# Ledger of designs, part 90: designed miniproteins, single chains, continued (2)

Each design is a single chain, and the fold is of that chain. pLDDT is the mean over its residues in the fold that is shown.

## One batch from the design tools (miniprotein)

Design m7110
Fold by ESMFold2-Fast:
Structure m7110 (fold): chain A 95 residues (1-95)
Amino acid sequence: SESQKLIDEIRDKWTSLIDQLPNSVLRGLYRRYLDSLVDEWKELDKENPEITTKQLKRFLDELNKILNSDLSPLQKLEQMLKVADDETGRFYDAL
């Protein structure tokens, strides 16, 4: 699906940042959080693919802005978590 392609792109971008962290415990925590988000988005896509696709496109746009910022990898991940929490709330509000 279009949502699956967006999920894969988001996952790959997050994983690239996680791999830059020197601390294996932090890498594990961020990977588990990312896996949880991906599973949630896959469930939302099954329920309402049109709304899910729109919200994932919006999230990817915000994520790309963070990736292009001058923040450190850890600071980028912290901002991405904040955006993910906000956008996940918007997904449920839109359903």
Scores: mean pLDDT 80

Design m7111
Fold by ESMFold2-Fast:
Structure m7111 (fold): chain A 97 residues (1-97)
Amino acid sequence: MIEEIRRQAEEAMAETDLDEVERALAELMLEIEIWQAENPDPKFFFAATLKEVPEEHLERIREELKKKGFEEILLAQLRTLEEVERFRAEVEELKAK
């Protein structure tokens, strides 16, 4: 299963002309998907986007996810490689708990 997820993602990334930020985000999201597949009962929700979303919408989404039973929620709007790396560090910290 995990090998199939990795293969499909790597193939998609190779076929798509992604900029450095889009590629870094795609690789990070693949790592998260693999981790979630290996940890079948996580109460974690991770989502990141390069699209601008109003802060009010992000707050509403967080509250809805909490009501659905997610305990650790990390939502991010990313613009730069440094922001992708920061998001990665936060994901790793939550996974280590």
Scores: mean pLDDT 75

Design m7112
Fold by ESMFold2-Fast:
Structure m7112 (fold): chain A 86 residues (1-86)
Amino acid sequence: MKKGKGEGPADKEGVIKAIEKAAKEAGLSEEAIKKMVEIAKENVPEKPTAEQLKELAVKLQLEVEGVKKVKIELKGDKVYVEIVTK
């Protein structure tokens, strides 16, 4: 089991970059990282709410192989991503 973390501004680009960083640190394959980024691009508005980020985390956890857990937290103007692999 390997864990990755990412953080960034609470906008669409910040969320996507935080997910990409967390996935790379967690040791996910390039294909899995690409799939996560594509799902995030389709599901993240420019200014996402905490609820939308929670829904994104659930979707990533269900649709990406090798992922055990995804956590996305909104704290003020920052987003924090944690990814745990199987």
Scores: mean pLDDT 85

Design m7113
Fold by ESMFold2-Fast:
Structure m7113 (fold): chain A 68 residues (1-68)
Amino acid sequence: SLMDRLRALMDQFLSNSTPQIAQELNAVRAEVLATSDEAQRAEIRALMDQTVQELLKKEREKLAQKKQ
């Protein structure tokens, strides 16, 4: 689904934030928002920001554990 693709691109962006990944993320985000109603659009935007922060935290924890 488009939401699954958005989450996958967010994870990739957190691992390696390149301009190309950012462009793909913005394109998929626009498609997801275009298919949702007005209220869902606002909530999706807020949740995307929170999800990105959570994924970044998890990646940092994984890297710290693997360093040992």
Scores: mean pLDDT 69

Design m7114
Fold by ESMFold2-Fast:
Structure m7114 (fold): chain A 72 residues (1-72)
Amino acid sequence: MEANEKAIYELLKERFPELSDDTRRAGARLLTSYGFTAEELEKMIDGDEEAREKGEARVAEARPAAEEAAAA
């Protein structure tokens, strides 16, 4: 695993122990692909509105590029 993906996986394991290992690995990979860091996700879990807005903006920025690529 990439260092960031591993950090997100460990965060999910600690904060959401009820998730299956497969779900945690898939989630860590997906969140890493959107450019999230474990620190940003921890702030979002703790209710930081700024971290949440930055996360939403990151997903939105990645999504239009993927939609344009699919349309081309």
Scores: mean pLDDT 71

Design m7115
Fold by ESMFold2-Fast:
Structure m7115 (fold): chain A 94 residues (1-94)
Amino acid sequence: SKEEQIENIRLSAAIILQEAARLAEELGMHEEAKRLRELMQQVLSAPAEELPAILEEGIRLLEEIAKRTEGEVKEKLLQMIESLRRLLEELKKI
């Protein structure tokens, strides 16, 4: 169902944002980690119509964090960005 597809996107995005917040915290990026946790809560609770904007903000924030990182951590962040972009594309099809 459409509702089930949206719920699956919410849960997938929340997991990615939670992992990204953990990585940001480990990097000492406390403000970015806090914002990622706020976006995670918004993904779980916001109206479906607001999800694209929330995911786009998450992508932009992860891109800024990735620019300040190197090696394996940067590769993980880039994979998270691509995963969020795929979820955003799925939302546009609903």
Scores: mean pLDDT 91

Design m7116
Fold by ESMFold2-Fast:
Structure m7116 (fold): chain A 68 residues (1-68)
Amino acid sequence: SAKEEAAGAFVKERLEARGIKVSDELAVNIGRAVLEGAFAAAIRGLMDLGLSREEAEAIVREVAARFG
């Protein structure tokens, strides 16, 4: 959906700002997980990409606030 794509684009922008490359598909998947309330899965996905738990939780909170 357009909302999931927008959330994914936001996730991708935040990761790229930290020097982390991610596919559009994976970024949309993480954004969708946040919108569905699957916060633990979204945090794990971000940490698997190299973020700390604190950084991952901050991005999840921002996505939920802006798109949830």
Scores: mean pLDDT 89

Design m7117
Fold by ESMFold2-Fast:
Structure m7117 (fold): chain A 93 residues (1-93)
Amino acid sequence: MEEAEKLEKEADKAIEQGNYTEAASLYRKAGDIYEKLGDYEKAVQFYERAAELYEKSGNLGAAQSFYYRMAKLYEKLGDEEKAKIYREKAESL
């Protein structure tokens, strides 16, 4: 989607500037767009990048919440193996 692609480009620029919290928020917004569209595979890709950037910025609570969210999306996709991996990631923070 055009809106999500714009957010991804803005997030990449924020990363280049070391603004990890801003980049994480932009990737989260892109993930939210794909989740709304029912494209859970793309939504989890963007949420994964957001969670990693929240960890780098020290926002561990935000990272943990997105790992739990990704686990639920993988459950909806029928991928229990990946759902378990993301639950364990959230619990390890």
Scores: mean pLDDT 85

Design m7118
Fold by ESMFold2-Fast:
Structure m7118 (fold): chain A 83 residues (1-83)
Amino acid sequence: MKKILYIPGGGGRRGIEKPFIDDLRKQGHEVTEISGTASDEEIAEAIKKFKPDIILASPDYVDRVTKIAKEIGWKGEVKSFGM
């Protein structure tokens, strides 16, 4: 079981991402969601509070989320949807 922090894309991207997130939940992973339009402080607090093993971010937000995670000293992996 992994703890996954999910940052969804907007509109149609969220719809494409949903089956992947649903599958991760079915596999027994704990998935918590935060908006990619949240402030840097809100994203940092979510990472600190949830303590995810993996962050899964929409391509729109992956660079920003990776920067925030590194700045707060989080050592896990930030992944994007790669298609």
Scores: mean pLDDT 80

Design m7119
Fold by ESMFold2-Fast:
Structure m7119 (fold): chain A 75 residues (1-75)
Amino acid sequence: SPPASKEERKKKFEEELEELKRNYESLNERERRAAEAILKIARGEDREEARRVLNEIAPGAGEAAAEMVEKLVEE
């Protein structure tokens, strides 16, 4: 079968991130902040702020997460 469209792949990725967020009560504060920032990047919401938050957690993580999200949601 051909790979899913960009929109279908993005929706699936966002659904998987939402499932991760449902387990926030079991995550430590650092992990929760990272998950929230990655989700914002995936949704295209406050991308620059989200990248800064990830970089505060680990240097270069914001840029790495943005690149990874683009690869995951592209065909």
Scores: mean pLDDT 70

Design m7120
Fold by ESMFold2-Fast:
Structure m7120 (fold): chain A 80 residues (1-80)
Amino acid sequence: SEANKKKLEEIGKLVLETAEKAKVSEEKKKEIKTAVDEWIANPELSDEEVLDSVETLLRKFKIPEELREETLKKIEEVLK
């Protein structure tokens, strides 16, 4: 649905903002965009699956724990 697409795009924006704050390289930020496009292409993904995917990316990019926790909390609010 359009509403789900907007939620996933907002989640992608939050992950990208977190990556910017953590000074993640442009090359790695492309991986975030690819993940978001994959989520949008798979409307059957549950909220929990999206959160797991986000946490995996944040850990992969070695985002500091405090920033990772703040980002996940914001994403949970979007998924309500």
Scores: mean pLDDT 82

Design m7121
Fold by ESMFold2-Fast:
Structure m7121 (fold): chain A 80 residues (1-80)
Amino acid sequence: MVTATYVDTPLADVLRELAARGGFTLEIDPAVTGTVTATYVDTDAEDVLLQLALRHGFEVRTVKSGNGSLAGAHLLVRRP
């Protein structure tokens, strides 16, 4: 679960922190840019990732699958 407050934080930094908290790894396309201002309270890492994808218009692709969760997965974050 993720509890965090972001204020004008680079999207790439938020995504990398989320990966560290969720136990997965990310490769982020340099074209994926922007900043995040949001508060999350006891939110699942997958739900945070989906919310960020919707708000910032990026796509998440699975390079390596986890075991039915994000834990152990390797994901590619890119523009659609």
Scores: mean pLDDT 79

Design m7122
Fold by ESMFold2-Fast:
Formats: structure tokens, sequence, C-alpha cells
Structure m7122 (fold): chain A 73 residues (1-73)
């Protein structure tokens, strides 16, 4: 696999993780916290889609998931 193909694969993996977190969040009963968590995850997906750096994509995905989880307590 080329280095470029590896980077794209890792970016796609990060996108998949955030999309799965968003899907789970949207299944929760509606609340202001759930709406805010979903908005954070949706924004992260849009930002990651614009990235070409797999490391930055991974860090952004993890940060967004952590912030969403903190709101869902």
Amino acid sequence: MSEEQREQFEIDASLTAVRMALSTTKRLPPSPAVEKAAAILEEAIREIEKLTDAEKARELALKAIREANKLLE
C-alpha cells in the first residue's frame, strides 16, 4: 500500500469512528446535551473530511468523541 493510500485509509477510519459515535448519540432520548453532542460530532465530520493529514484527523476525531461523551453524563 502506498503512503498516500495509507493516510487516506486512516482518515476514513477516523471518519467512521465519529460517524458511529454520532449514530449512537442520535439514538438517545432528545435533550439539550444530546443535541449539543450531536452538533460537535457533525462539525468534526465536516472538518475531518477537509483534512489530508491522518494524524490530525485522528486527534480531531478523538477530541470530538471525548467532548461529546462529557456532555452525555
Scores: mean pLDDT 82

Design m7123
Fold by ESMFold2-Fast:
Structure m7123 (fold): chain A 62 residues (1-62)
Amino acid sequence: MSSPWEPVSDEQIRRVEEVAKEAGLSDEQINSILYSVRHHLNPDGVDSLIRHIRRVHERRQQ
């Protein structure tokens, strides 16, 4: 996608939801995160959030 201004895609939203579920977040936490993703984040912010959730979850597994 070549647009300099683009909202978060449905695929990115699904990735956040999956990562949050894998991390063991509650439905309430997931809904809150998805709301923020839809209204407050751009695609770059979503990718950063996914990486952050994965890193936190991975550290807890160790």
Scores: mean pLDDT 73

Design m7124
Fold by ESMFold2-Fast:
Structure m7124 (fold): chain A 68 residues (1-68)
Amino acid sequence: MLSEEQKKKLEELMKKAYEMLVEEGKKHPDTGLTEAQAKALLEQERKEVIENNLDVEGWKVKLLRPPE
């Protein structure tokens, strides 16, 4: 089960991911996500992490991994 500390980390990662996705969308409007799309993606991921007890670091790797 997710601890309160893991939930806190998830919220911080969601907030950071949202800001990063919105900034990328602003830089690349044709290929980036809109604010609404970024929010919807992160809400879906939050639900998956909580309901399926996924590893928060795994979620970070999935969504915030460096593109290189």
Scores: mean pLDDT 65

Design m7125
Fold by ESMFold2-Fast:
Structure m7125 (fold): chain A 81 residues (1-81)
Amino acid sequence: MKRQEAVEQLRREAERYRRLSEEYKKQGRDILAEAYEQAARLLEEAAARIAAGEDVKKVVRETAVQVTSILLRAIGDEIDS
């Protein structure tokens, strides 16, 4: 896998998550909005780490775990609250 392609894909996903955060803010769903903003920042950080020469698979796997954890906790807080 080309490193530059991974960086570009992560940045595109970060932009998508920022758009989702904005939509949830418009709906008054602040917990989800903040979770998607945090996830977008993690994706941007992952892109920067890969661009700096870190292992692509390791960074993607670590970031996937962190993003999934944040989003699932936010969804749980919305449903069980």
Scores: mean pLDDT 85

Design m7126
Fold by ESMFold2-Fast:
Structure m7126 (fold): chain A 85 residues (1-85)
Amino acid sequence: SYTVKASISLSQETVDELGLGDTFTASLDGDVKTVTYKRKPDEDSILTAEFSVSSLSSMQTQRVVWTFKSERGGDLVINLPAQPV
């Protein structure tokens, strides 16, 4: 098996500007991880999810989907490559 790490960096300014809540989800091939944003006044927060994948060929065609809930209405969805950058 292989481990895939997916990370997203969030500034407090971005969270406030987009009206994002504190709960985020990351999904890969039906596996869903819940990640909680912790507010940091003077630095970015890094959200990380780790997944186990049975094969590299499976990993090459997959993307980690991050879903953000907006308190100001609507949901934001970001698709990132399954491979760590």
Scores: mean pLDDT 64

Design m7127
Fold by ESMFold2-Fast:
Structure m7127 (fold): chain A 92 residues (1-92)
Amino acid sequence: SKEEKAQELLARMRELLARLREILAQVKATTDPAEIHRLYSEAVLIEAELTALALELHLLFPDDAELREEVDRLMEEATKILAEIEAIKKKV
């Protein structure tokens, strides 16, 4: 069903967001510039996948306001996490 597909894509977005949170924790825990650069690169690839999933959900369910609100919340959190990782990377 459409509902099952939406839940599958949302579950994938939540898994990717959980990985971003883990990457942020690792970036905060390390002083190794090489490790920070590696983690930042992984975070950028995760954000690209999140952006693609968000676009797919929007195209499949353009009139689902509740789904759009949930996707927007996940994307807002991902953007904030990536910005924090990038700020730490720029200091090394």
Scores: mean pLDDT 89

Design m7128
Fold by ESMFold2-Fast:
Structure m7128 (fold): chain A 94 residues (1-94)
Amino acid sequence: MIMDEATRGVSTIGAMTDVEAGLEAAKKIKSEKEKELALEDIEYARKVREELGDQIRQAGRDVGETTRKTLGDTPASRRLAIEEFGKRVKELLE
């Protein structure tokens, strides 16, 4: 297995999202009913983000493999893969 640097950058950004902060805040809610509703909203947002995250990772692998098979494993082909991956991420987020 070959290193996938393009996907790693996006994964790092994803880890710095509000979902974890929201979970910690929800645990401190005094009302059990309000806490339950907040946890459900956070859980839903997390699931949607996880599905999109998997699509982003798959796009990175597909672009990287296609570029490698077509142009070989060179610094130039890796740069092209990163640029195409950036375009795919924009398409998925919009």
Scores: mean pLDDT 60

Design m7129
Fold by ESMFold2-Fast:
Structure m7129 (fold): chain A 86 residues (1-86)
Amino acid sequence: MAEGVKVRIFYDPSSPMSVAIVPLLAELARSLGAEVTLVDVSKNPELVKELGITQFPTVQIGDRIVEGNLSEEEFRAAVEEVVAAL
């Protein structure tokens, strides 16, 4: 279970593909017991630069950052890997 794991989803609101996947990733993370925060990158450009994020959507699972087009399987595996490292 991802209880106690924090997930931040970085999305570009001007990108239809980035926006479309956000609800699916948020629901999946919540179903695994994670706390989800959505980050609009157009309003947070400094944070994007500080974290070195270059692709959207990007997911931060605890301290792990996973960039680009994630499948449901890849996202689930990343959450499980972070939980196993706790």
Scores: mean pLDDT 73

Design m7130
Fold by ESMFold2-Fast:
Structure m7130 (fold): chain A 74 residues (1-74)
Amino acid sequence: QSYTVSTAALYAIEAAQALKLSLKDPLLFQNIAETIYPQLNQGLLNLLDGAENEQEKHQALAKLIQQEAESLLK
């Protein structure tokens, strides 16, 4: 299974609802980014190619997922 930014954002929304977590929880998006990182689609991997290390890639991915989730809820 490959994750795009949109499918990752939907997963974050579903996880927050299932676990009764706030979408403002600062660890939610980081934990999801770390969990899905091995299963990213090529387009998402290309967006992260500017980051030097895995921690920076996780942070960049978490930010992208959070921005998309906020966009989907408007």
Scores: mean pLDDT 75

Design m7131
Fold by ESMFold2-Fast:
Structure m7131 (fold): chain A 76 residues (1-76)
Amino acid sequence: SPEAEKYFQEGLEYKKLGNEAFKGGNYDGAIDSYNKAADAYEKAFELGSGALKEKALRELEIVSVNLLKAAVMKVT
């Protein structure tokens, strides 16, 4: 659906922002952006089908790991 595609693209944009923040040592910014990416990918997964649903799940797994890593770096 167009809505699922929209959320998937929003997820990619937030993932990019999270990656840039993480690389720069801005772990608070990375956590915020990865959370927004995860929310967007979850919506894409709920509303999507077939290949889009699979891609959304894969991206959600990736940002979930990155979110955990950012959270660990923040408290260490």
Scores: mean pLDDT 89

Design m7132
Fold by ESMFold2-Fast:
Structure m7132 (fold): chain A 96 residues (1-96)
Amino acid sequence: EKSPREVVEEAVKLFQEFLDGKISLEEFLEKLKELKEEVLKSSWPEEVKAAVLRFLDLVEQIAKAYAEGKLSAEEAREMVEKAVKEFYELLESFEK
C-alpha cells in the first residue's frame, strides 16, 4: 500500500509531466482519478484520506486553470509547491 507522502509525490510528478507537455490534460485527470480511488480503498485514517483527497482536488483545479489559460506555468507550479508544503505540515500533525 502506498503512503500518503508517496501518493502526493506521484500526483506532483504527474502534474510536472502535464506542465512539461509530456502527458495531456485528459491523461493527467485519468491518472489522478486512479490515485483518488487508491486513497479511498486505503487503510489510512479517515482524516488522512480526506486531507489527501483535498490535496488531489486542489492539484486538479490548478491543472484545469492552467489548461484554460487562467494561470501561467510558473503560477501553477508555485501554487502546487505551496499546497505540498501545507499538506506535509498537516500530515506531520496526524503522525504525532
Scores: mean pLDDT 85

Design m7133
Fold by ESMFold2-Fast:
Parts: C-alpha cells; sequence; structure tokens
Structure m7133 (fold): chain A 83 residues (1-83)
C-alpha cells in the first residue's frame, strides 16, 4: 500500500496516492498517515488533511514519539483554520 501510494504520487496521481496511503495508515503505518495528509494538502483538501494529521499524531503518540505527535497536532490545527 505505501509502495503503491508512492508509485501513484510519482505519476502525479495524488487522488490515487491518497487512497493507498490512507489504507496503509489504517494499519498503523505512521509514514503512510503523514504522506496521506501531505497528499490531501497538495490537493487542497484541508479538512481531510486535518483529520489525517490528527491520525498521524495519534499513531506517533502510541509509538512513544511525543515530539512528532505534537508537531502533527499543530499541522492539523493549521489545516483546520484553512477551511
Amino acid sequence: LLEKGEEAEKEGNYREALFYYSQAATQGDLEAAIKAAEAAEKMGLWRQASVLYRYAADIAEKQGRSDLATEFRKKAEEAEKKY
């Protein structure tokens, strides 16, 4: 899923990349959750980007990466203010 997302992104298919990254993120893949949020941002989907950044923060916190979790919560708040 992460690999398929990266392939789609290289081809400029951000919608397809977001789909695959989102699926990988549901398996607890932090990198996929971050890439999904970034893809949503590039597409101007600020509401989805906010949700995905919060999800990335939750995964990061679960993995003991508190600094990273704080960073993504801030990104989620910034995205939320843009819509």
Scores: mean pLDDT 80

Design m7134
Fold by ESMFold2-Fast:
Structure m7134 (fold): chain A 81 residues (1-81)
Amino acid sequence: SQEDLLQEAERLLKEILRLLGRAARALAQGDVSTAEALLARAEEKIKELEKIAEQLPEDQRKRVLSAIETLRRELAALRAA
């Protein structure tokens, strides 16, 4: 259902944020290899979230895609650090 898809999107969003936070911590400790692995996992979860967004009605899809854009910017910033 649409509600189930939204709950799954929320779950993935929280998982992505957790992975990005762990990557930031790894970078702060100089552990670039661990950070790169965590960022790669975050990228895969963002791809899963994009697939869910494709299944949502237009208004909800736009909101999820906006969240994805923010997550991709955060991921890019961490890769640039």
Scores: mean pLDDT 88

Design m7135
Fold by ESMFold2-Fast:
Structure m7135 (fold): chain A 111 residues (1-111)
Amino acid sequence: SKKVEEARKLISKGLDARKKGDLDTARKYFEEAIKIASEVDTIEGTYVLGQALSGLSTVYIEQGKLDEAEEYTAKLGALADQLAAQGDDLSAAMLYMAYSVNKLALKNAKK
């Protein structure tokens, strides 16, 4: 899908901005990736949506926006459950890994 490819490019740009410490730019790229990926009703589109949600929740943790981070981390977990229910065990496992990392980061940020 062209939209899946566009969302993947935005995720890549978000990750690059995050690595450079530009969290506001990273957030905008992940937000745009979520909008585009949410328009694609396929397993691949759902997985890419999960990657964008993971990126956004990580940026919110790093910005200290813990309520927003908790909300988007929960959405990531729900999406992983959806992929598992659809039989895409590998994609579900990858999103569960990201979910677990973000849950641990949230726990540490609340100390």
Scores: mean pLDDT 89

Design m7136
Fold by ESMFold2-Fast:
Structure m7136 (fold): chain A 90 residues (1-90)
Amino acid sequence: SKDQLRAQLKALLDKVLKKATELEKKAFADPSTPKELRRELILIEAEATLLYVLLSTAGDDLTEEQLQKLIARVQQLDKQIAALGAQLAA
């Protein structure tokens, strides 16, 4: 249902934002972390934040197809965060 898709999107956004915040804390604690890696983390957090605002302010106006596309996009952000986390751990 549309309500289930909204709940799934919110849960994915909460997960991505939490992971981004944790990685940013690690990246900014280490002055040797490349500036590009920090920039990529900030951009992912910014996109996830904008999507969270969209869901919170206009979520009722989004179609099921639009919600599914947003879920797919946030899943891509989660994958990008995982890749950046692996780079930071190296």
Scores: mean pLDDT 87

Design m7137
Fold by ESMFold2-Fast:
Structure m7137 (fold): chain A 53 residues (1-53)
Amino acid sequence: MLDTTVFSPDVLQLMKALQEHGGEENRAQLEAALKSLGYSDETIERVIALAEK
């Protein structure tokens, strides 16, 4: 299971927004936040896939 405790509250809120509403804007915001924290593109894709599932 993905350990969400390593994510900031802002990232967790962006994940929730993508889970609830979907859409490219919510995906882009989550991707940008994860990139700013230094996550790899592969990790970002996995997080987005889990949020959209």
Scores: mean pLDDT 74

Design m7138
Fold by ESMFold2-Fast:
Structure m7138 (fold): chain A 78 residues (1-78)
Amino acid sequence: MEEKLKKFEELVDQAIKLIRDGELTDEQKAQLLQQVHKVLSEDKEVQERFAEALRLSKEDKELAIERLKEALEEAKKK
C-alpha cells in the first residue's frame, strides 16, 4: 500500500516538473495517465483529478500544478 502511494507521488512530481519546464506533450500525458491507472487502478476519483490537471496544463499552468498537488493529498487521505 505505501509503495503504491510512493509511485503515485513520483508520477505527480514528474508531471509538475514537465508542466513547469513547458515539456508536457500529449505523449507524456498518455504515459502518465497509463502509469496512474496501473498504480491506483481502483481509485477512479484520483485518476480523474490527475487527468483533469493534465488537461488544464496548457490553459493554466499554475492551476494544473495545484490540482496535481490536491490529487496527491486526496490519495494520501485514503
Scores: mean pLDDT 80

Design m7139
Fold by ESMFold2-Fast:
Structure m7139 (fold): chain A 70 residues (1-70)
Amino acid sequence: DLRADLERGPAEIDQLLAEGLLSEASAAFYRDVVAGVLSDEAVAILKTVAKASDEQIEEIRAQLEEMRKA
């Protein structure tokens, strides 16, 4: 659930990184998601690693936009 991921918050992400449970790259990606921003790097990761379609990328953007509006 994207909402649940956004609700992790930067402090929780930093804690997981400090505990070695999260990589620096994953932490950077989650920080982007929490900020409501999909960087070009995050889009490239989603397409390359997760094999996300353009439709799935647009769905993620729409969800982030709705979160920012709320």
Scores: mean pLDDT 62

Design m7140
Fold by ESMFold2-Fast:
Structure m7140 (fold): chain A 87 residues (1-87)
Amino acid sequence: IDNDNATYDFINGDISDINSSIDSVNQLIQGKPLSPQQQALLSRQSVRVGIIMNKEIKSAEDALTMLRNYLDNKRTMRDRIRRRISR
């Protein structure tokens, strides 16, 4: 929390997980089955997305929009932390 480098690494990991979740939702839209690893990751991220959303998922397209917004928020946080690391 107080170590900006540790926070930066944590946010980078979270961004990677969100990108993987976006890929998984795209696979579902295409009617392709998910691997067990993709299912586990998407399940974890869906809890976070469900907190951001009103938990009334209307479509897979809406889910993608919410994931992209969540990704943008994480990128903004990463940029702020990076500026601190850069002094």
Scores: mean pLDDT 70

Design m7141
Fold by ESMFold2-Fast:
Structure m7141 (fold): chain A 77 residues (1-77)
Amino acid sequence: DPVAEDAKRNQPVTKMIQELLEADKNNISPEEKKELLERIRKEVEELYRQGVITPEEYDMLMELLEGQLVRIELEEK
């Protein structure tokens, strides 16, 4: 498989990580962060169903999303 095709598969993952970082910089509310995480989760699940991302990438992204959600919930008093 060509390196260019692997780069294509990783591009959506990189974009999602960038969106999460931008959300942190924008200091949005916990509710808005949860909504963003849920949207990203659905997009990750769709990409996985379409075969755009690998099972390993799916697991990594889901762990990252769960970690972010737990942190938000712990920061909410």
Scores: mean pLDDT 69

Design m7142
Fold by ESMFold2-Fast:
Structure m7142 (fold): chain A 88 residues (1-88)
Amino acid sequence: SILELQQIFKVGPILAAALLAELESGRPGPALELVASLMALDQVPPEVLQGHLQYIRETYGEAAAQAFEQAYQRAQEELRDTFEAFRR
């Protein structure tokens, strides 16, 4: 539900509603990518990420969990590349 996504991902109601629609579709979208990017920026512990992925998998299915994990990995790579560019 929207309220559960707000509590789990610590996001506001509009972003939670958009995320819900994308998770139910099982496809990546701007809300899912934004939430994954925010978690990557926060450098959440591995156990927190795994907990979120398990919740998505159990509630919205494997496709939604894979979409979120792929978005998170892409966000981590983009952040690493950005930090490397600033180092030069």
Scores: mean pLDDT 81

Design m7143
Fold by ESMFold2-Fast:
Structure m7143 (fold): chain A 68 residues (1-68)
Amino acid sequence: SLLSDEEIEALAHEIAAATYDVLAKRSKDPKKLYEEAIKHYERAVSLRPDDEGARAGLEEAKKKLEEI
């Protein structure tokens, strides 16, 4: 495969984070969902610091949580 185990783990966390982010945007009570999205984006960024998508998602989720 073209992906390492670490890269696969990072992608799994990014997918989980994006899923929580989508659910949060559709939820009446989004706080816990944004908290989970942040945790998964932080793990993805720690594994792949050059992942611009994960970094952007992390910043957006943190901003949304601060607005609640």
Scores: mean pLDDT 86

Design m7144
Fold by ESMFold2-Fast:
Structure m7144 (fold): chain A 76 residues (1-76)
Amino acid sequence: ISEKNYEELSEKDKRILEAAAEEYEEFGDKATQAQIAERAGVSKATVSRFAKSLGLSKKELLYKAYGLKLILEELK
């Protein structure tokens, strides 16, 4: 996921990516979709559906979200 892809996402999807990055930063590979959902303020089904829409597994969502967070932080 690139910065351009991030800007094109809905506010809800952006919250899911931010939550996934934060959960990965805190818990690594042990982060669950339920924890991502709680942090993002959405249902677990919403997180699962979002990951599937991007063709990503649970772990791939965590890795890509964290990578995107690092890129966005460097641009500040």
Scores: mean pLDDT 76

